# Designed miniproteins, single chains, continued (3): the designs that were tried, part 10

Each design is a single chain, and the fold is of that chain. pLDDT is the mean over its residues in the fold that is shown.

## One batch from the design tools (miniprotein)

Design m8340
Fold by ESMFold2-Fast:
Formats: structure tokens, sequence, C-alpha cells
Structure m8340 (fold): chain A 68 residues (1-68)
């Protein structure tokens, strides 16, 4: 459980960093990553499933930013 939590937190940090590099606001990227990681933990998702959800959330945020 602790290893799962730490791995998901690491993925959240990595995806937030990628989002920032692609032009997301740092606070927004961090918020989205934290929310997605917490939701994944609450749902009991595997680290791999959580990583995919984090990637999807960051892609969606980037798309919405470019659309606006």
Amino acid sequence: DLDKNSQISQYASEQARKGIEEGLDPDEAARIARQTAQESLDKGLSPEEAKKKLEEAMEKALKEQKEK
C-alpha cells in the first residue's frame, strides 16, 4: 500500500512536470496531478492504471488550454 502510494505520487510529479514543460500553469498542473492521483488511490487503482489516468488528465488539460 505504501509502495503503491509512493509510486502513484512519483507518477503524479512526473506528469505535472511534463505538463509544465508543455505550457501548463505550474499551479494548475500540480493541482490536476494531485486530484487525479488522489482519485486513483480512492478508487483502488493500480500504479499503472493511475499513471494512465494522470497522462489522460494532463492531455485533456493541454487540449482545453489550446482550445481556449
Scores: mean pLDDT 79

Design m8341
Fold by ESMFold2-Fast:
Structure m8341 (fold): chain A 74 residues (1-74)
Amino acid sequence: ESTVDKEEEEKELEKAIEELRKKGDFESAKRIEELKEKYPEKIEELKIVAINLVDTDDKKVREKIIENAEKVLK
């Protein structure tokens, strides 16, 4: 069951994923969506990861951020 806070976290995560797609980083956006599907309880952590990806202009640094997220969430 979603609280108001949880709904806001999910909305912010979706916005960050859309921002990644708008930047042309479809691979990072897809990988975050896959992590959301595998670990729906980790929405708050995934939101932080997605925001960091949006704030990062270096494609190589974004790859490292998502690789680390995939390892930590396993």
Scores: mean pLDDT 78

Design m8342
Fold by ESMFold2-Fast:
Structure m8342 (fold): chain A 60 residues (1-60)
Amino acid sequence: MALAAALAAMDEEARRTAVRAIRLTLVEGLSHAEAARRLGVSPATVSRWVALYRASLAAA
């Protein structure tokens, strides 16, 4: 489970930020750049978290 493994490897703040990024992009419909701006991370980081989440769904 790619997302679960990534979340387990992160500290608490990074884990919470990843969950917020996924929610902002997939539930609220924000772009990766907009979610990144709100969370104080790079758009590449948000894109990677969303890709890991989508990969976990495809592997289910």
Scores: mean pLDDT 73

Design m8343
Fold by ESMFold2-Fast:
Structure m8343 (fold): chain A 80 residues (1-80)
Amino acid sequence: MLSEKEKEEIKKLLEEALEHIRNKDYDSAIKELEKVLELAEKAGNEKLVEEVRKAIELVKNKAPITEIEEKLQEVMLELT
């Protein structure tokens, strides 16, 4: 289970990833999302792992920013 501190760290990483995407810095965005993935895997939250992997794939494929934002919102909702 993710601690409140880990949830806050993930939220910050997701916000930083989105800012990188807005600046077209996809490599930095992927790096931040990979950190989220590691935290989700260590916590054993399989649903969060699945959603984060999908978010990384969207960024790698340079999907529309609206689609990436929607997926990151889904990841944040999984933290509740």
Scores: mean pLDDT 83

Design m8344
Fold by ESMFold2-Fast:
Structure m8344 (fold): chain A 60 residues (1-60)
Amino acid sequence: MKIAKVIEDFEAKTPEELSLKKGDIVEILEVVDEYNVLVKSLKTGKTGLVPKKYLELLEE
């Protein structure tokens, strides 16, 4: 399971994006492109797109 930590707050701007708070832990479900990943919040169980720059990879 590929796990990442949110390194700064991200506010969703589209329905496909997921808002996240700094310190949240997410599972990376899919690498969509060079800049974006599909993640699942381990706190809420919600899924959505997030820019890679907001994440620090912890585990693969």
Scores: mean pLDDT 82

Design m8345
Fold by ESMFold2-Fast:
Structure m8345 (fold): chain A 76 residues (1-76)
Amino acid sequence: MIDDEVLEALGLMYIALAKFGYQKGDYEGAKRDAEKAVELLEKVDPNPKFAYRVLAEIYEKLGETEKADEYRKKAE
């Protein structure tokens, strides 16, 4: 199995990629990367609030309001 430190590093890398895609206007790519980051980070942290905030912002930009609200609530 991949070590927890490696899973955290990969999750943080995907968050960085998601933020980069967001800055470039690739919101669909940013969503994919942020969703992967949340998946990885949830394996080592039961509540990765910072990742949830990033994903919520991306969902809001895509007009996915219900999902954006869900992840904002999880980030509280």
Scores: mean pLDDT 83

Design m8346
Fold by ESMFold2-Fast:
Structure m8346 (fold): chain A 61 residues (1-61)
Amino acid sequence: SKIEEIKKQIEKASLDEKRDLLRQTVAEYRAALAAGAPQEEIDTLWEIINLIAESIRKEAE
């Protein structure tokens, strides 16, 4: 799944790479909202944003 791919990517990523991934995913989320993407896709992107943000928060502690 896309969520599992992102989890693997986060495990290997540096803090800066996680920040870049967060910026990219937020841009994808905004684009999906603007395009009227299916709610399931929007919800998945929101979950991914929260996973990345949580990982950054834990590493910044």
Scores: mean pLDDT 84

Design m8347
Fold by ESMFold2-Fast:
Structure m8347 (fold): chain A 72 residues (1-72)
Amino acid sequence: MKDYLVGVKVDENTDLEKIVEALREAGAEILEMRKLGDTYLIKAKVEDPEKVEKALRSVEGVLSVTVTEIPD
């Protein structure tokens, strides 16, 4: 697995538990999570970044998702 920075922009109705569940179901290991305004910034170990992005986009209230590899 490689380290990724995952950005999840949410509306006011988004359940954080559903975001965490989607990440874990997609095989991501959460290392750190911070909320900045309407965006969750999540540092995670990810095997399949496309699977993580698709899982997060299926969560109700998620407006946008970015998945960016952290350079070594």
Scores: mean pLDDT 82

Design m8348
Fold by ESMFold2-Fast:
Structure m8348 (fold): chain A 51 residues (1-51)
Amino acid sequence: LPGELVLALHDGDEERARRLAAEMSPEEFERLLREGVFTPEERERLLGLRE
């Protein structure tokens, strides 16, 4: 799940990224953000996917 979400973001596939983010628990999503290597822009996009 986390690896596929990162790949979808790199591909610019926002719809796939949004679906993958929705499948993650909030705790898993926060862990990905905490431990993942993201730019501030990528981090903001990830947070937007959970809205």
Scores: mean pLDDT 72

Design m8349
Fold by ESMFold2-Fast:
Structure m8349 (fold): chain A 99 residues (1-99)
Amino acid sequence: LSFRERAEATLSMAMMGLSVARLAALKAGNEKDARILDEALEEVARRAEEVARSEDEEEIRRLLEEAARVLEEAAARVSDPEASRLLELHARTLRETAE
């Protein structure tokens, strides 16, 4: 896979992880976590759209690092430890892809 294809795949996996965590928060009645996860999903989706429009590998690396930062900040804010762990794993994968 090209670097861009790997970046898009990794961002897609992170967005799926956020969606699953958000659904779990909604089912549990954890409105605070659901809001944090929804905001993170919007921010990661915005970076994914920018990656799709970019032809610059340096810009794509920066966008992956920004997406990882969004996930790290959301992980620190959510109260559900399983959601936090999942977000930290996706953030790590994004950082590894950016290397």
Scores: mean pLDDT 90

Design m8350
Fold by ESMFold2-Fast:
Structure m8350 (fold): chain A 70 residues (1-70)
Amino acid sequence: SADEILAEVDKRLAEIRKLKNRQERLQALMQLVTDTDIRIANSDLSPEERAAVLQEVAKRVGELLEEMEA
């Protein structure tokens, strides 16, 4: 479900925030984005649900990237 995908994304983002090295965080974020895209592509989500999940993932990743630049 969409909620399960977002819960896994939130869990993985929390683990990425624990990483001390910027390059390791960026590599982990890229892996998260790739894994999430594959999961969405293989899901039974509607096009509307896919768009909503992708938007929420982009927002969460963007928030972490902004935190790293602050």
Scores: mean pLDDT 83

Design m8351
Fold by ESMFold2-Fast:
Structure m8351 (fold): chain A 55 residues (1-55)
Amino acid sequence: PPFNEKKLQEVIALARKAYEEGDLDLALNLLGTAKKEYPDKIPEEELRLLEELKA
């Protein structure tokens, strides 16, 4: 299917950067949106991070 993996990787990179900078709300929002749009395409590491941010 025409899935833009590069676009998803850019969003994940932005979320990781937000997390490293302490912007947990931005990281949660970016990862949550990515999971909603691409539920089966998010790597396990990012899914785990999303669950930690939600707790």
Scores: mean pLDDT 78

Design m8352
Fold by ESMFold2-Fast:
Structure m8352 (fold): chain A 62 residues (1-62)
Amino acid sequence: MTVVTGTAVQKPGESLEQAKFRAIAAAVEKAIAAGVAFSKVTAIEVRVEGDTVTVTLTLSDA
């Protein structure tokens, strides 16, 4: 089981959806750098705290 996390802070004039996309992109970049295949994603957690969006991806090693 591999866990990667991406974080983005919502900018003025930016929608929460746009901030989520930036957080997802950050998580994807970390997974690519670690050599993990995204086809094994088993869980996606999105947490919003104020202006900060955190996306946590859980991948199966099976």
Scores: mean pLDDT 75

Design m8353
Fold by ESMFold2-Fast:
Structure m8353 (fold): chain A 77 residues (1-77)
Amino acid sequence: AEELLKEAFRLLEEGLRLMPTDPERALELFKKAEELFKEALKELSKAPAEEQARAKALYAELQARLEPLAREAAAAL
């Protein structure tokens, strides 16, 4: 689960770097980051409730940040 979250953060950072020069590629990276976050949350469904709640809060916050970025990248296409 943590490895998936770390990979998702890496893809988000990569996408942010590419957005001014390649918004299409940035959008694809943002989509993949969101997919990895969903997979991490699914794995954490077997974890204690406290860990699940924390992961859900983090996922919701990051998803809210990814949506505007994906929208901006799509608008640049």
Scores: mean pLDDT 73

Design m8354
Fold by ESMFold2-Fast:
Structure m8354 (fold): chain A 78 residues (1-78)
Amino acid sequence: MKEELWKPAYELLEKMKKALEEGKYEEAIKLAKELKEYINKMKYEKSLGGEGDLKEMEKLLEEAEKIIEEAKKKLEEE
């Protein structure tokens, strides 16, 4: 199923959100980088079922980048 193809990405996203809630900003950034690497691997291998699945992965990538930006901003602000 399409959902199973990005299940690891959603699991990483949940871990990132939890790290942010706990104030573990550096850990959230590390997890977000792992998510970005996973998405790039899926695109490269074209393991996704088509353009729709690639679009969903791009959305996850954008969410990961937003979390990285927020975490970095909080680290810069103390």
Scores: mean pLDDT 73

Design m8355
Fold by ESMFold2-Fast:
Formats: sequence, C-alpha cells, structure tokens
Structure m8355 (fold): chain A 113 residues (1-113)
Amino acid sequence: KKYIELAELHEEAAEAYEKEGDYDEAALEYIRAGVAYAKAGDYEKALEYYKKAIELAKDKNILAQAYLNLGKVYAKQGDYEKAAEYYEKAVELGTGSLKEEAEKNLKEVKEKM
C-alpha cells in the first residue's frame, strides 16, 4: 500500500535524524509518518508517531503541528474532548497559518461537544 511505504520511509528518516541528534528534524519525519498512516486509515500508528514527535521536538511550531494532527485523529474518531485539548495546545504553541487552522478546528469540535 502506497501510504504504508511512504510512512516506512519517513520512519527510517526519523531514526537516522535521532541517531545524529537532530531531534526537531526527527520529529518532523515522525509527523510525516503519522500523516501517511492516518491517510492509510491506521489511526493507532498515526497517534503513536505524533506522540513520538511531541517527545522529541523542541521547536514550538513543530510541537504545534504534532498537537494539531493528534487533534485531527481524535476528531475523526469522535473523541471531541481530546481533539479540543490537543487543538488548544496547537493554538498555544503555533503561529501563523498553523495557529489559524488549529483555532478553526477547535471551534468546529466545540460546536459538536
């Protein structure tokens, strides 16, 4: 499956960045792996990799990206409370278009709660 192969490539890149101490780059690659798993419908793997990105990232905008994507997965699962929690974190840490997307998504899930 195309998305699973893409996710595996991003996992390999993330592991390589971790070994060289490039934790923000590793976090971005784990986010990309999570996005590929989410597109494949593997939400368990997507959540796992977004959480790995959060553990590694030092950059606030990268953290905000991971939180935004966690919120999107929980929203797709109908867990609007968890989605709202993670969107609020993405709003707090993010800037620009990322923050705007998180604010829009937060408003949408609060209307469903």
Scores: mean pLDDT 89

Design m8356
Fold by ESMFold2-Fast:
Structure m8356 (fold): chain A 65 residues (1-65)
Amino acid sequence: MMELEIPASLSPEEQALLREIAALVAERERVVAELGDSPEGRARLAALDARIRALVDELARLRAA
């Protein structure tokens, strides 16, 4: 795991969002490796991509506040 994405100087809220995004990206990589281009894999990847986008949007709102 690269520490560049979660610096200690960030707010606790920003750190929490970055950790959750990193965990979802890792889950996405597992789904690709295990399920590939199956219907189940595509459905799970779509759900993970939507959740990652929502967290990225939340991070952007936190930074804009």
Scores: mean pLDDT 77

Design m8357
Fold by ESMFold2-Fast:
Structure m8357 (fold): chain A 111 residues (1-111)
Amino acid sequence: MSEEEKRKADELIEEGKRYEAEEDYEKAAKLYEEAAKLLEGKERADVLRELGEVYYLSGDYEKAIEYYKKALELDPNNVRALSNLAEAYAKSGKEEEADKLYREATDLALQ
């Protein structure tokens, strides 16, 4: 990842946050997807988590779960992504899966 790519990604993320605040989740998602393409590792994982949050807020829990899982593939110890995945499972009626993920997030946060 170049410094220029990182700066461009940061600009896309800030614009995405602005559209998210306006509840324009379609535009926010597109901006976060473009930012994720410019990032690697944990920084990409964080943007994929934000993308998952956009889908969660729009009520698309299946896509939210998909992007939270992608974030965790890049950063398995991301407590926020684990907590967000648990919330998405709970909203989908999968309370047992949600409880397991909440326990995992709590255990990691104590380390």
Scores: mean pLDDT 85

Design m8358
Fold by ESMFold2-Fast:
Structure m8358 (fold): chain A 68 residues (1-68)
Amino acid sequence: SLEDAFAASREADIKAAEELFKKALEAAKKGDYQKATSLATAAALLYAAAGENERALEVLKEVDKLLE
């Protein structure tokens, strides 16, 4: 069904966001500002697309804190 297709798409977006967030944290720990912010932004956009707006904001805040 269309609902099942949307659910599968959301799960895929969340998984992709989780992997991008992990890479963003690794880049931030290395002091790679450009890579960390790019990956964090991509992860946040995927979480937002999945309807997880609070998680999207958390991702950006966590990466920003590591870069301070």
Scores: mean pLDDT 85

Design m8359
Fold by ESMFold2-Fast:
Structure m8359 (fold): chain A 64 residues (1-64)
Amino acid sequence: MKRELLLRAVALRIQASSLRETAPEAAERVEELVDKAIKALEEGDLERAEELLREAERVLLEAE
């Protein structure tokens, strides 16, 4: 669902902000992927948005 993907994007952005001091490169990468995902959602490309959000989640998990 488009709203569910948007909520995931917002949550990831908040989590990236928390990592900025401890893992700044990972935080920047997550923010980049989230921005791309939001753009894909605006274009109606739900599959692309989901792929980008999954990659952002992976980057976040590896940074912990």
Scores: mean pLDDT 81

Design m8360
Fold by ESMFold2-Fast:
Structure m8360 (fold): chain A 66 residues (1-66)
Amino acid sequence: MPLSEEEKKKIKEYIEKAKKKIEELKKSPDPALQKQAERGEKIIELLEKSKTYEEIAEAEKKLLAE
């Protein structure tokens, strides 16, 4: 099912906050934090492409499996 306007707004806010945190992790000299940033980017890309609840749930499952 398509996301409601309120749900789309919450997801956009979450994505923006996550992107900011990922940028901070990328600035870290710690390789483990840089690897976390790379994983976070993949999660954000999947969320940005998701237009329905089902797509978001599938993205979460794939990320937990990797």
Scores: mean pLDDT 70

Design m8361
Fold by ESMFold2-Fast:
Structure m8361 (fold): chain A 55 residues (1-55)
Amino acid sequence: EKDKLEKELRDKIQPKLAELQKKYDETPDEEERKKLEEEIDEIQLKALEELEKKK
């Protein structure tokens, strides 16, 4: 049950994470890179919070 919810959340956020990761890899700007890293971390953290809340 937990594994199923985790997989569904990963599938939901995967395209957005991939898009942000691509921007991170393509940007030469250190400040922009740091901001993108923070956005990726925030999305992952919110996904974990949602997973815990749905139990």
Scores: mean pLDDT 75

Design m8362
Fold by ESMFold2-Fast:
Structure m8362 (fold): chain A 129 residues (1-129)
Amino acid sequence: DPLKEQEEILRNSSVEEAVALAESAILVDDPGLRKALQKFYGIPEELLRAASAGDLEAALEIYERIAEKLGSEDVRETLEAARRGDVERLAELARRSRASATVVAHLAELGHEAAREALRELGLRAVLR
């Protein structure tokens, strides 16, 4: 049962796993993943659908909620840097943290200018499944 499997993964997920699952839910627009993220991280389905439609603000808010729920300072700082357009700080955080690298890559995929520039400086590509 994929939904039960996703629920168990989210219960025991690291920050990196939670960020990757949110990225998958947004990029694939999967209703099962959206329900799992609502249940375990309190993310509204409307917010997930807006992010899937390319709303950068919705994507930032989703990652902020995950960072708060799991206590991830690296992801929180990454989102603050993204909101400021701080390319240098985004590149620094992505180098230090896999979760931050995933957030930066996903924001770049959604068209965030500072995130695209940060990935170019690091020579990183967006990590797609």
Scores: mean pLDDT 77

Design m8363
Fold by ESMFold2-Fast:
Structure m8363 (fold): chain A 56 residues (1-56)
Amino acid sequence: GPEEAARKAAEGAAEIGKLLGLSPEQAAQMARDETLEAGGDEEAAERAAKMAKELT
């Protein structure tokens, strides 16, 4: 569902962010962009961004 998709986007962005030395803010932006590109809405994108920040 949308929550699972947002979680996966957040986890992926956080992992890539750690590997590339990105800030939590940059990882959050990546998760937001990924969620929107996958057809998620703005609320799902915000959830993904917050989760990526917490994981990074």
Scores: mean pLDDT 79

Design m8364
Fold by ESMFold2-Fast:
Structure m8364 (fold): chain A 90 residues (1-90)
Amino acid sequence: GEEAERLAREAVELAREALELAMEALKKAGENKEAIIRAIAAALQAIGARFGAEELLRKGRLTLEEAEALLEAARAALELAREALEEAEK
């Protein structure tokens, strides 16, 4: 319903934010292998969450459970991106 679509759109927005932050972490990482690995992992997870949410929105049949799972995945990607940035800034 409309609520599931709203949550899926929120997941797309958070996934975009996570990807931008992961790219910033990569830019700041230099030769820090831990920061590079974390940033790449965050970017991949963000891309996956965004693609999943956009695909289900396109298909027009999205459950609340599916939308909540995508939102959780996007939030996890954002947390990973923040951890990558913190590591890169050491």
Scores: mean pLDDT 87

Design m8365
Fold by ESMFold2-Fast:
Order: structure tokens, then sequence, then C-alpha cells
Structure m8365 (fold): chain A 56 residues (1-56)
């Protein structure tokens, strides 16, 4: 992952830990639109965020 991709993933994880999956998904969607994440990477990140929220 690039530094920019890692920043997005870390921020999304923080939202998921706070129970704010909606903000996490919005951040991931924006990262795809900006070309920071590929659609394949976004799919994996969304799955990870759902798991984090389920474990919290």
Amino acid sequence: LTDEQARVVNQAARYALDGDLEKARELIDKAVEEGILTPEQAERVRAAMERIAADA
C-alpha cells in the first residue's frame, strides 16, 4: 500500500471502531473516485471494516 492508501484504510478503521460504518464507506467510496484505491482494494477494505465493526 502507498502512504495515501494506508492513511485511508487507517481512517476507515477508526470510523468502524466508533461504530460509524456509514462514514467508513463514504471515505472508501471517495478514495475510489480519487483513484487512491482500486475497486478491488475497496472491496477488501469494506469487508475488513465490516469485520472490525462486528468485533467491536
Scores: mean pLDDT 80

Design m8366
Fold by ESMFold2-Fast:
Structure m8366 (fold): chain A 65 residues (1-65)
Amino acid sequence: SLAAEREERRRQILAVLAETGGATAKELAERLGLSRSTVHYYLSVLEAEGKVVYDDATKTYRLAA
């Protein structure tokens, strides 16, 4: 289902951020084979849910504490 596919994409983004300690939207798009717009959409959803934060010091997205 589309809902299961969306949850898998969110899980994949969280897994990459856990593995790398932080990534740009471009790096996530390249690593996961997704468009940058798709990655930005999922990052905005995860940030709204409090699971991801943008780190201004490193210019990367990271897992929330």
Scores: mean pLDDT 85

Design m8367
Fold by ESMFold2-Fast:
Parts: sequence; C-alpha cells; structure tokens
Structure m8367 (fold): chain A 82 residues (1-82)
Amino acid sequence: EEIIEKVGAKNPERALRAVARALDAMLTKGGASVRLVSPEEYEVIETDKKLSDETKQKVLEKAGENVRAALRGEPAKVIEVK
C-alpha cells in the first residue's frame, strides 16, 4: 500500500536487508506470508495462512526483482501472496 515508494528509495542496502529478513522468515518459519514494510522498518508480517512451495518460489522470484530495483534506488513492489 503506502510502502512501495519507500522500499529502495532512500537506501538500497536497507531495502535489500528488508527483503532478506522477509525471505529468512519464510524459509526459517515456513508458511509465513511476506510483506515488505520499508527500509526504515525492516519488518516481516506473518499470517495464519500457509504458503505452498510453489508460492514460496514465486515470492523468491519477486524478491529478486525487488532487490534489483532497490539497488538502482527504485521503489520496490510489495510482496503479498494469497
């Protein structure tokens, strides 16, 4: 929602760390839904909804795209899954 412009805008390294934390939560806790908050907030939102392995792979792909955008100082997309 209000996060897209903040992720990767001020600090690409912080945006990368936010993405890394989100991925770590998915891989470590399994089944968590991932949402990038902002480079300043560095938070991962967990949900009651479990993610399939296919959905996890798609999120990883989108995270890679957001990482590349963040490295260029571009706004990253929020990563949400159904």
Scores: mean pLDDT 50

Design m8368
Fold by ESMFold2-Fast:
Structure m8368 (fold): chain A 56 residues (1-56)
Amino acid sequence: MTVREAADKAREALAAGDEQTAADYINLASDEVLRERSPEAAAYLTRAVGEGVAAM
């Protein structure tokens, strides 16, 4: 699973109020960000989580 896929699913789960599913996808995306060492991937995850929280 890519960072973008996991981040998008986390955003959708947060918007739906499913905090447990969101946490699982955030953990998957965070692990992938650390593996890639990509500032762009980290920025994408941060933005997606922020958008999901704003939609709650």
Scores: mean pLDDT 81

Design m8369
Fold by ESMFold2-Fast:
Structure m8369 (fold): chain A 90 residues (1-90)
Amino acid sequence: MKGLAIAIGGPLTEEQLKKLIELANKADYVIIVSDDLETAERIAKESKAKEVRIVPGNTAQDAIDAAKAEGFKVIGAARIGNATVLLVEK
């Protein structure tokens, strides 16, 4: 299963948010780690992923922990502004 775990560590621009949604649309499973529920719900609503989970947190480590809890392995990492994007699989 191809997935993403995204940690939102701070404010995102409209362009950064659109890039995150574009990446989420390519995944079957998305974990959004955010204390900013408005931003997390925006990504979840506009995502075409089959499953989306929102969990509290804001760090890259929070995203790693959330991915591991769901049985995923981290296979890649990238940054989009204040967001950490982990490519995950199981």
Scores: mean pLDDT 85

Design m8370
Fold by ESMFold2-Fast:
Structure m8370 (fold): chain A 57 residues (1-57)
Amino acid sequence: SLSEELQEALEAGDLERAIALLEEGIKRVENQTSLSPALKAALVAKLRAEIERLRAQ
């Protein structure tokens, strides 16, 4: 799963792969039909904040 791959990337210190997996997560959230627009926006914002945190390292 993306969550397991993200954990493995972070454990390995592979920030480039971790960011790519988070970007894939954003695409999957945007493609969800069962989520409200507000919930999609909140989840995307959370994932973008995580990407910015990793880039700051």
Scores: mean pLDDT 83

Design m8371
Fold by ESMFold2-Fast:
Structure m8371 (fold): chain A 96 residues (1-96)
Amino acid sequence: AIEHLEEAIKHIEEAKKAVEEGDEEKAIEHLDEAIRHLSKAAAEDPSLQELLEEAARHILLAKQAVKEGDREKAIEHLEKAIEHTKKALEEAKKRE
């Protein structure tokens, strides 16, 4: 789970950078990668599912905001996705 959570955080941070640069296609691609890594983490550690569902929900809201051209809302949701994913990462580390 840890490796997939770290990869998810990297992709969310790259998506945030792409949003700031106005590259909507790149932002969406990184968010889709982040969701794939969150899904793999949840499959490896089902106890993280609630935190990872919250992170994924914020990623989907960020994708919608990107498509609507609302950069501020997209960034807000990406920051919340990072917070929930980091919390899941800390919980995963405590069990290892």
Scores: mean pLDDT 85

Design m8372
Fold by ESMFold2-Fast:
Structure m8372 (fold): chain A 58 residues (1-58)
Amino acid sequence: MTDEQMNIVNEALVKKKLTIDQLEELVLTKTPEELAEELGITPEIAKQLKEEWLKLLS
């Protein structure tokens, strides 16, 4: 994931007033399309976010 994409995700968290724990729940339970809609980001960024998060949990 690029620094620019990470900044977009961080801005979405601030705008939606989501905690990191709430983000983790969304990443684990939602599809990339549902995650994108919930955060107000693109499905491509949401897919990359899910892939990076799953790598951190492994």
Scores: mean pLDDT 80

Design m8373
Fold by ESMFold2-Fast:
Structure m8373 (fold): chain A 80 residues (1-80)
Amino acid sequence: MEEIKKKLDELEKEVKKKIEELLEKLKNGEITADELGEELALFRVELAEKLKVYDEETLKQLAEIEDKLQKEIEKKLEEI
């Protein structure tokens, strides 16, 4: 149990860091909003592959984390 929680916390940190990096690039004009969406989609696929062996409840918790982060991205994109 504790190992799964630690891995989920690490994944949340990785997702948040990736989002912040991509938003910084968007703000600096290094990428477009479409390219940001593509990069995030690829990153989510990579995360899903790492979690393929986990139970449905763990995947549900990860989906909630992803949804929360997506809403944060949308708010920040409105400011750019």
Scores: mean pLDDT 70

Design m8374
Fold by ESMFold2-Fast:
Structure m8374 (fold): chain A 79 residues (1-79)
Amino acid sequence: LSRRELVALVTAGAILVVGAEIDAEILDKEEALRVLEEAIEYLRRVAELARRAGDDESAELAERLLRRAEELRRRLEEE
């Protein structure tokens, strides 16, 4: 994977997380949780790919988005 491809993947992950945060406030909890689970799985893969490629910056960004998504999932599951 090129650096450009990794940046695009991280950007897609950011869009998914922001979308899930908006959905959690406005929409059905079940739908928000579903989108969030897909975002979490996606971001785990992106972080792993970035680490293997030696792109620590992209890996750290993906890991921060992953933590944000996991925190939101935890909050939604409590309700």
Scores: mean pLDDT 79

Design m8375
Fold by ESMFold2-Fast:
Structure m8375 (fold): chain A 55 residues (1-55)
Amino acid sequence: EIKRVEVSTVEELFEVQKEYLKKHGVPIDEKRLRALVEKLAARYPGETFTVIEVL
């Protein structure tokens, strides 16, 4: 199953990823996760990101 979510901000991207990890019982390193989403947003400023969740 594939779930598509479009997000346009670092905060939205961070929250979507955090909820995904929490839902699947994966330990969350919030500092590392935030650094990764900030790096992605900085590389594509003003772009809308598509997050694909594969179950």
Scores: mean pLDDT 67

Design m8377
Fold by ESMFold2-Fast:
Order: structure tokens, then sequence, then C-alpha cells
Structure m8377 (fold): chain A 70 residues (1-70)
């Protein structure tokens, strides 16, 4: 279950970053969680490939990390 491992990795990374953001920008933390849930849902429903999901997730994570760095 390659897909399951990738999904769990995305959930873990998003939760770790969201926890760091919660004290600084709780709205961005909530956005990150919701956007991650949507990406996972789209993969599970077959609407996007796992590769497309990883690309979107990585771009979103990079943007959020850039905002955290001020």
Amino acid sequence: SETEKIIESMKKKADELAKKLEGVDPRLAEFLRLATEQIIKDVKEGKISVEEAKKRFDEMMAYAEKLLKE
C-alpha cells in the first residue's frame, strides 16, 4: 500500500507544521489541515494521481513554511 504510506506521511507533515503555525497564524494552520484533507480525499476518490497530490502538497507546504519564516 504505497498510497497509504504517502497519505500517512502527508498527514504527519501537515499536522507537524500546523502545530507550529497554530500559535503564530491559527487561520493558516486550519487552512493547511483543510487543504491536506481535500488532497487526500481527491486521491482516495481517484480524482487526482498520487504524483499530482504529492506535487500540490509539496507546493502548499513550501508556501506555508515560507510564511512561517517571516
Scores: mean pLDDT 83

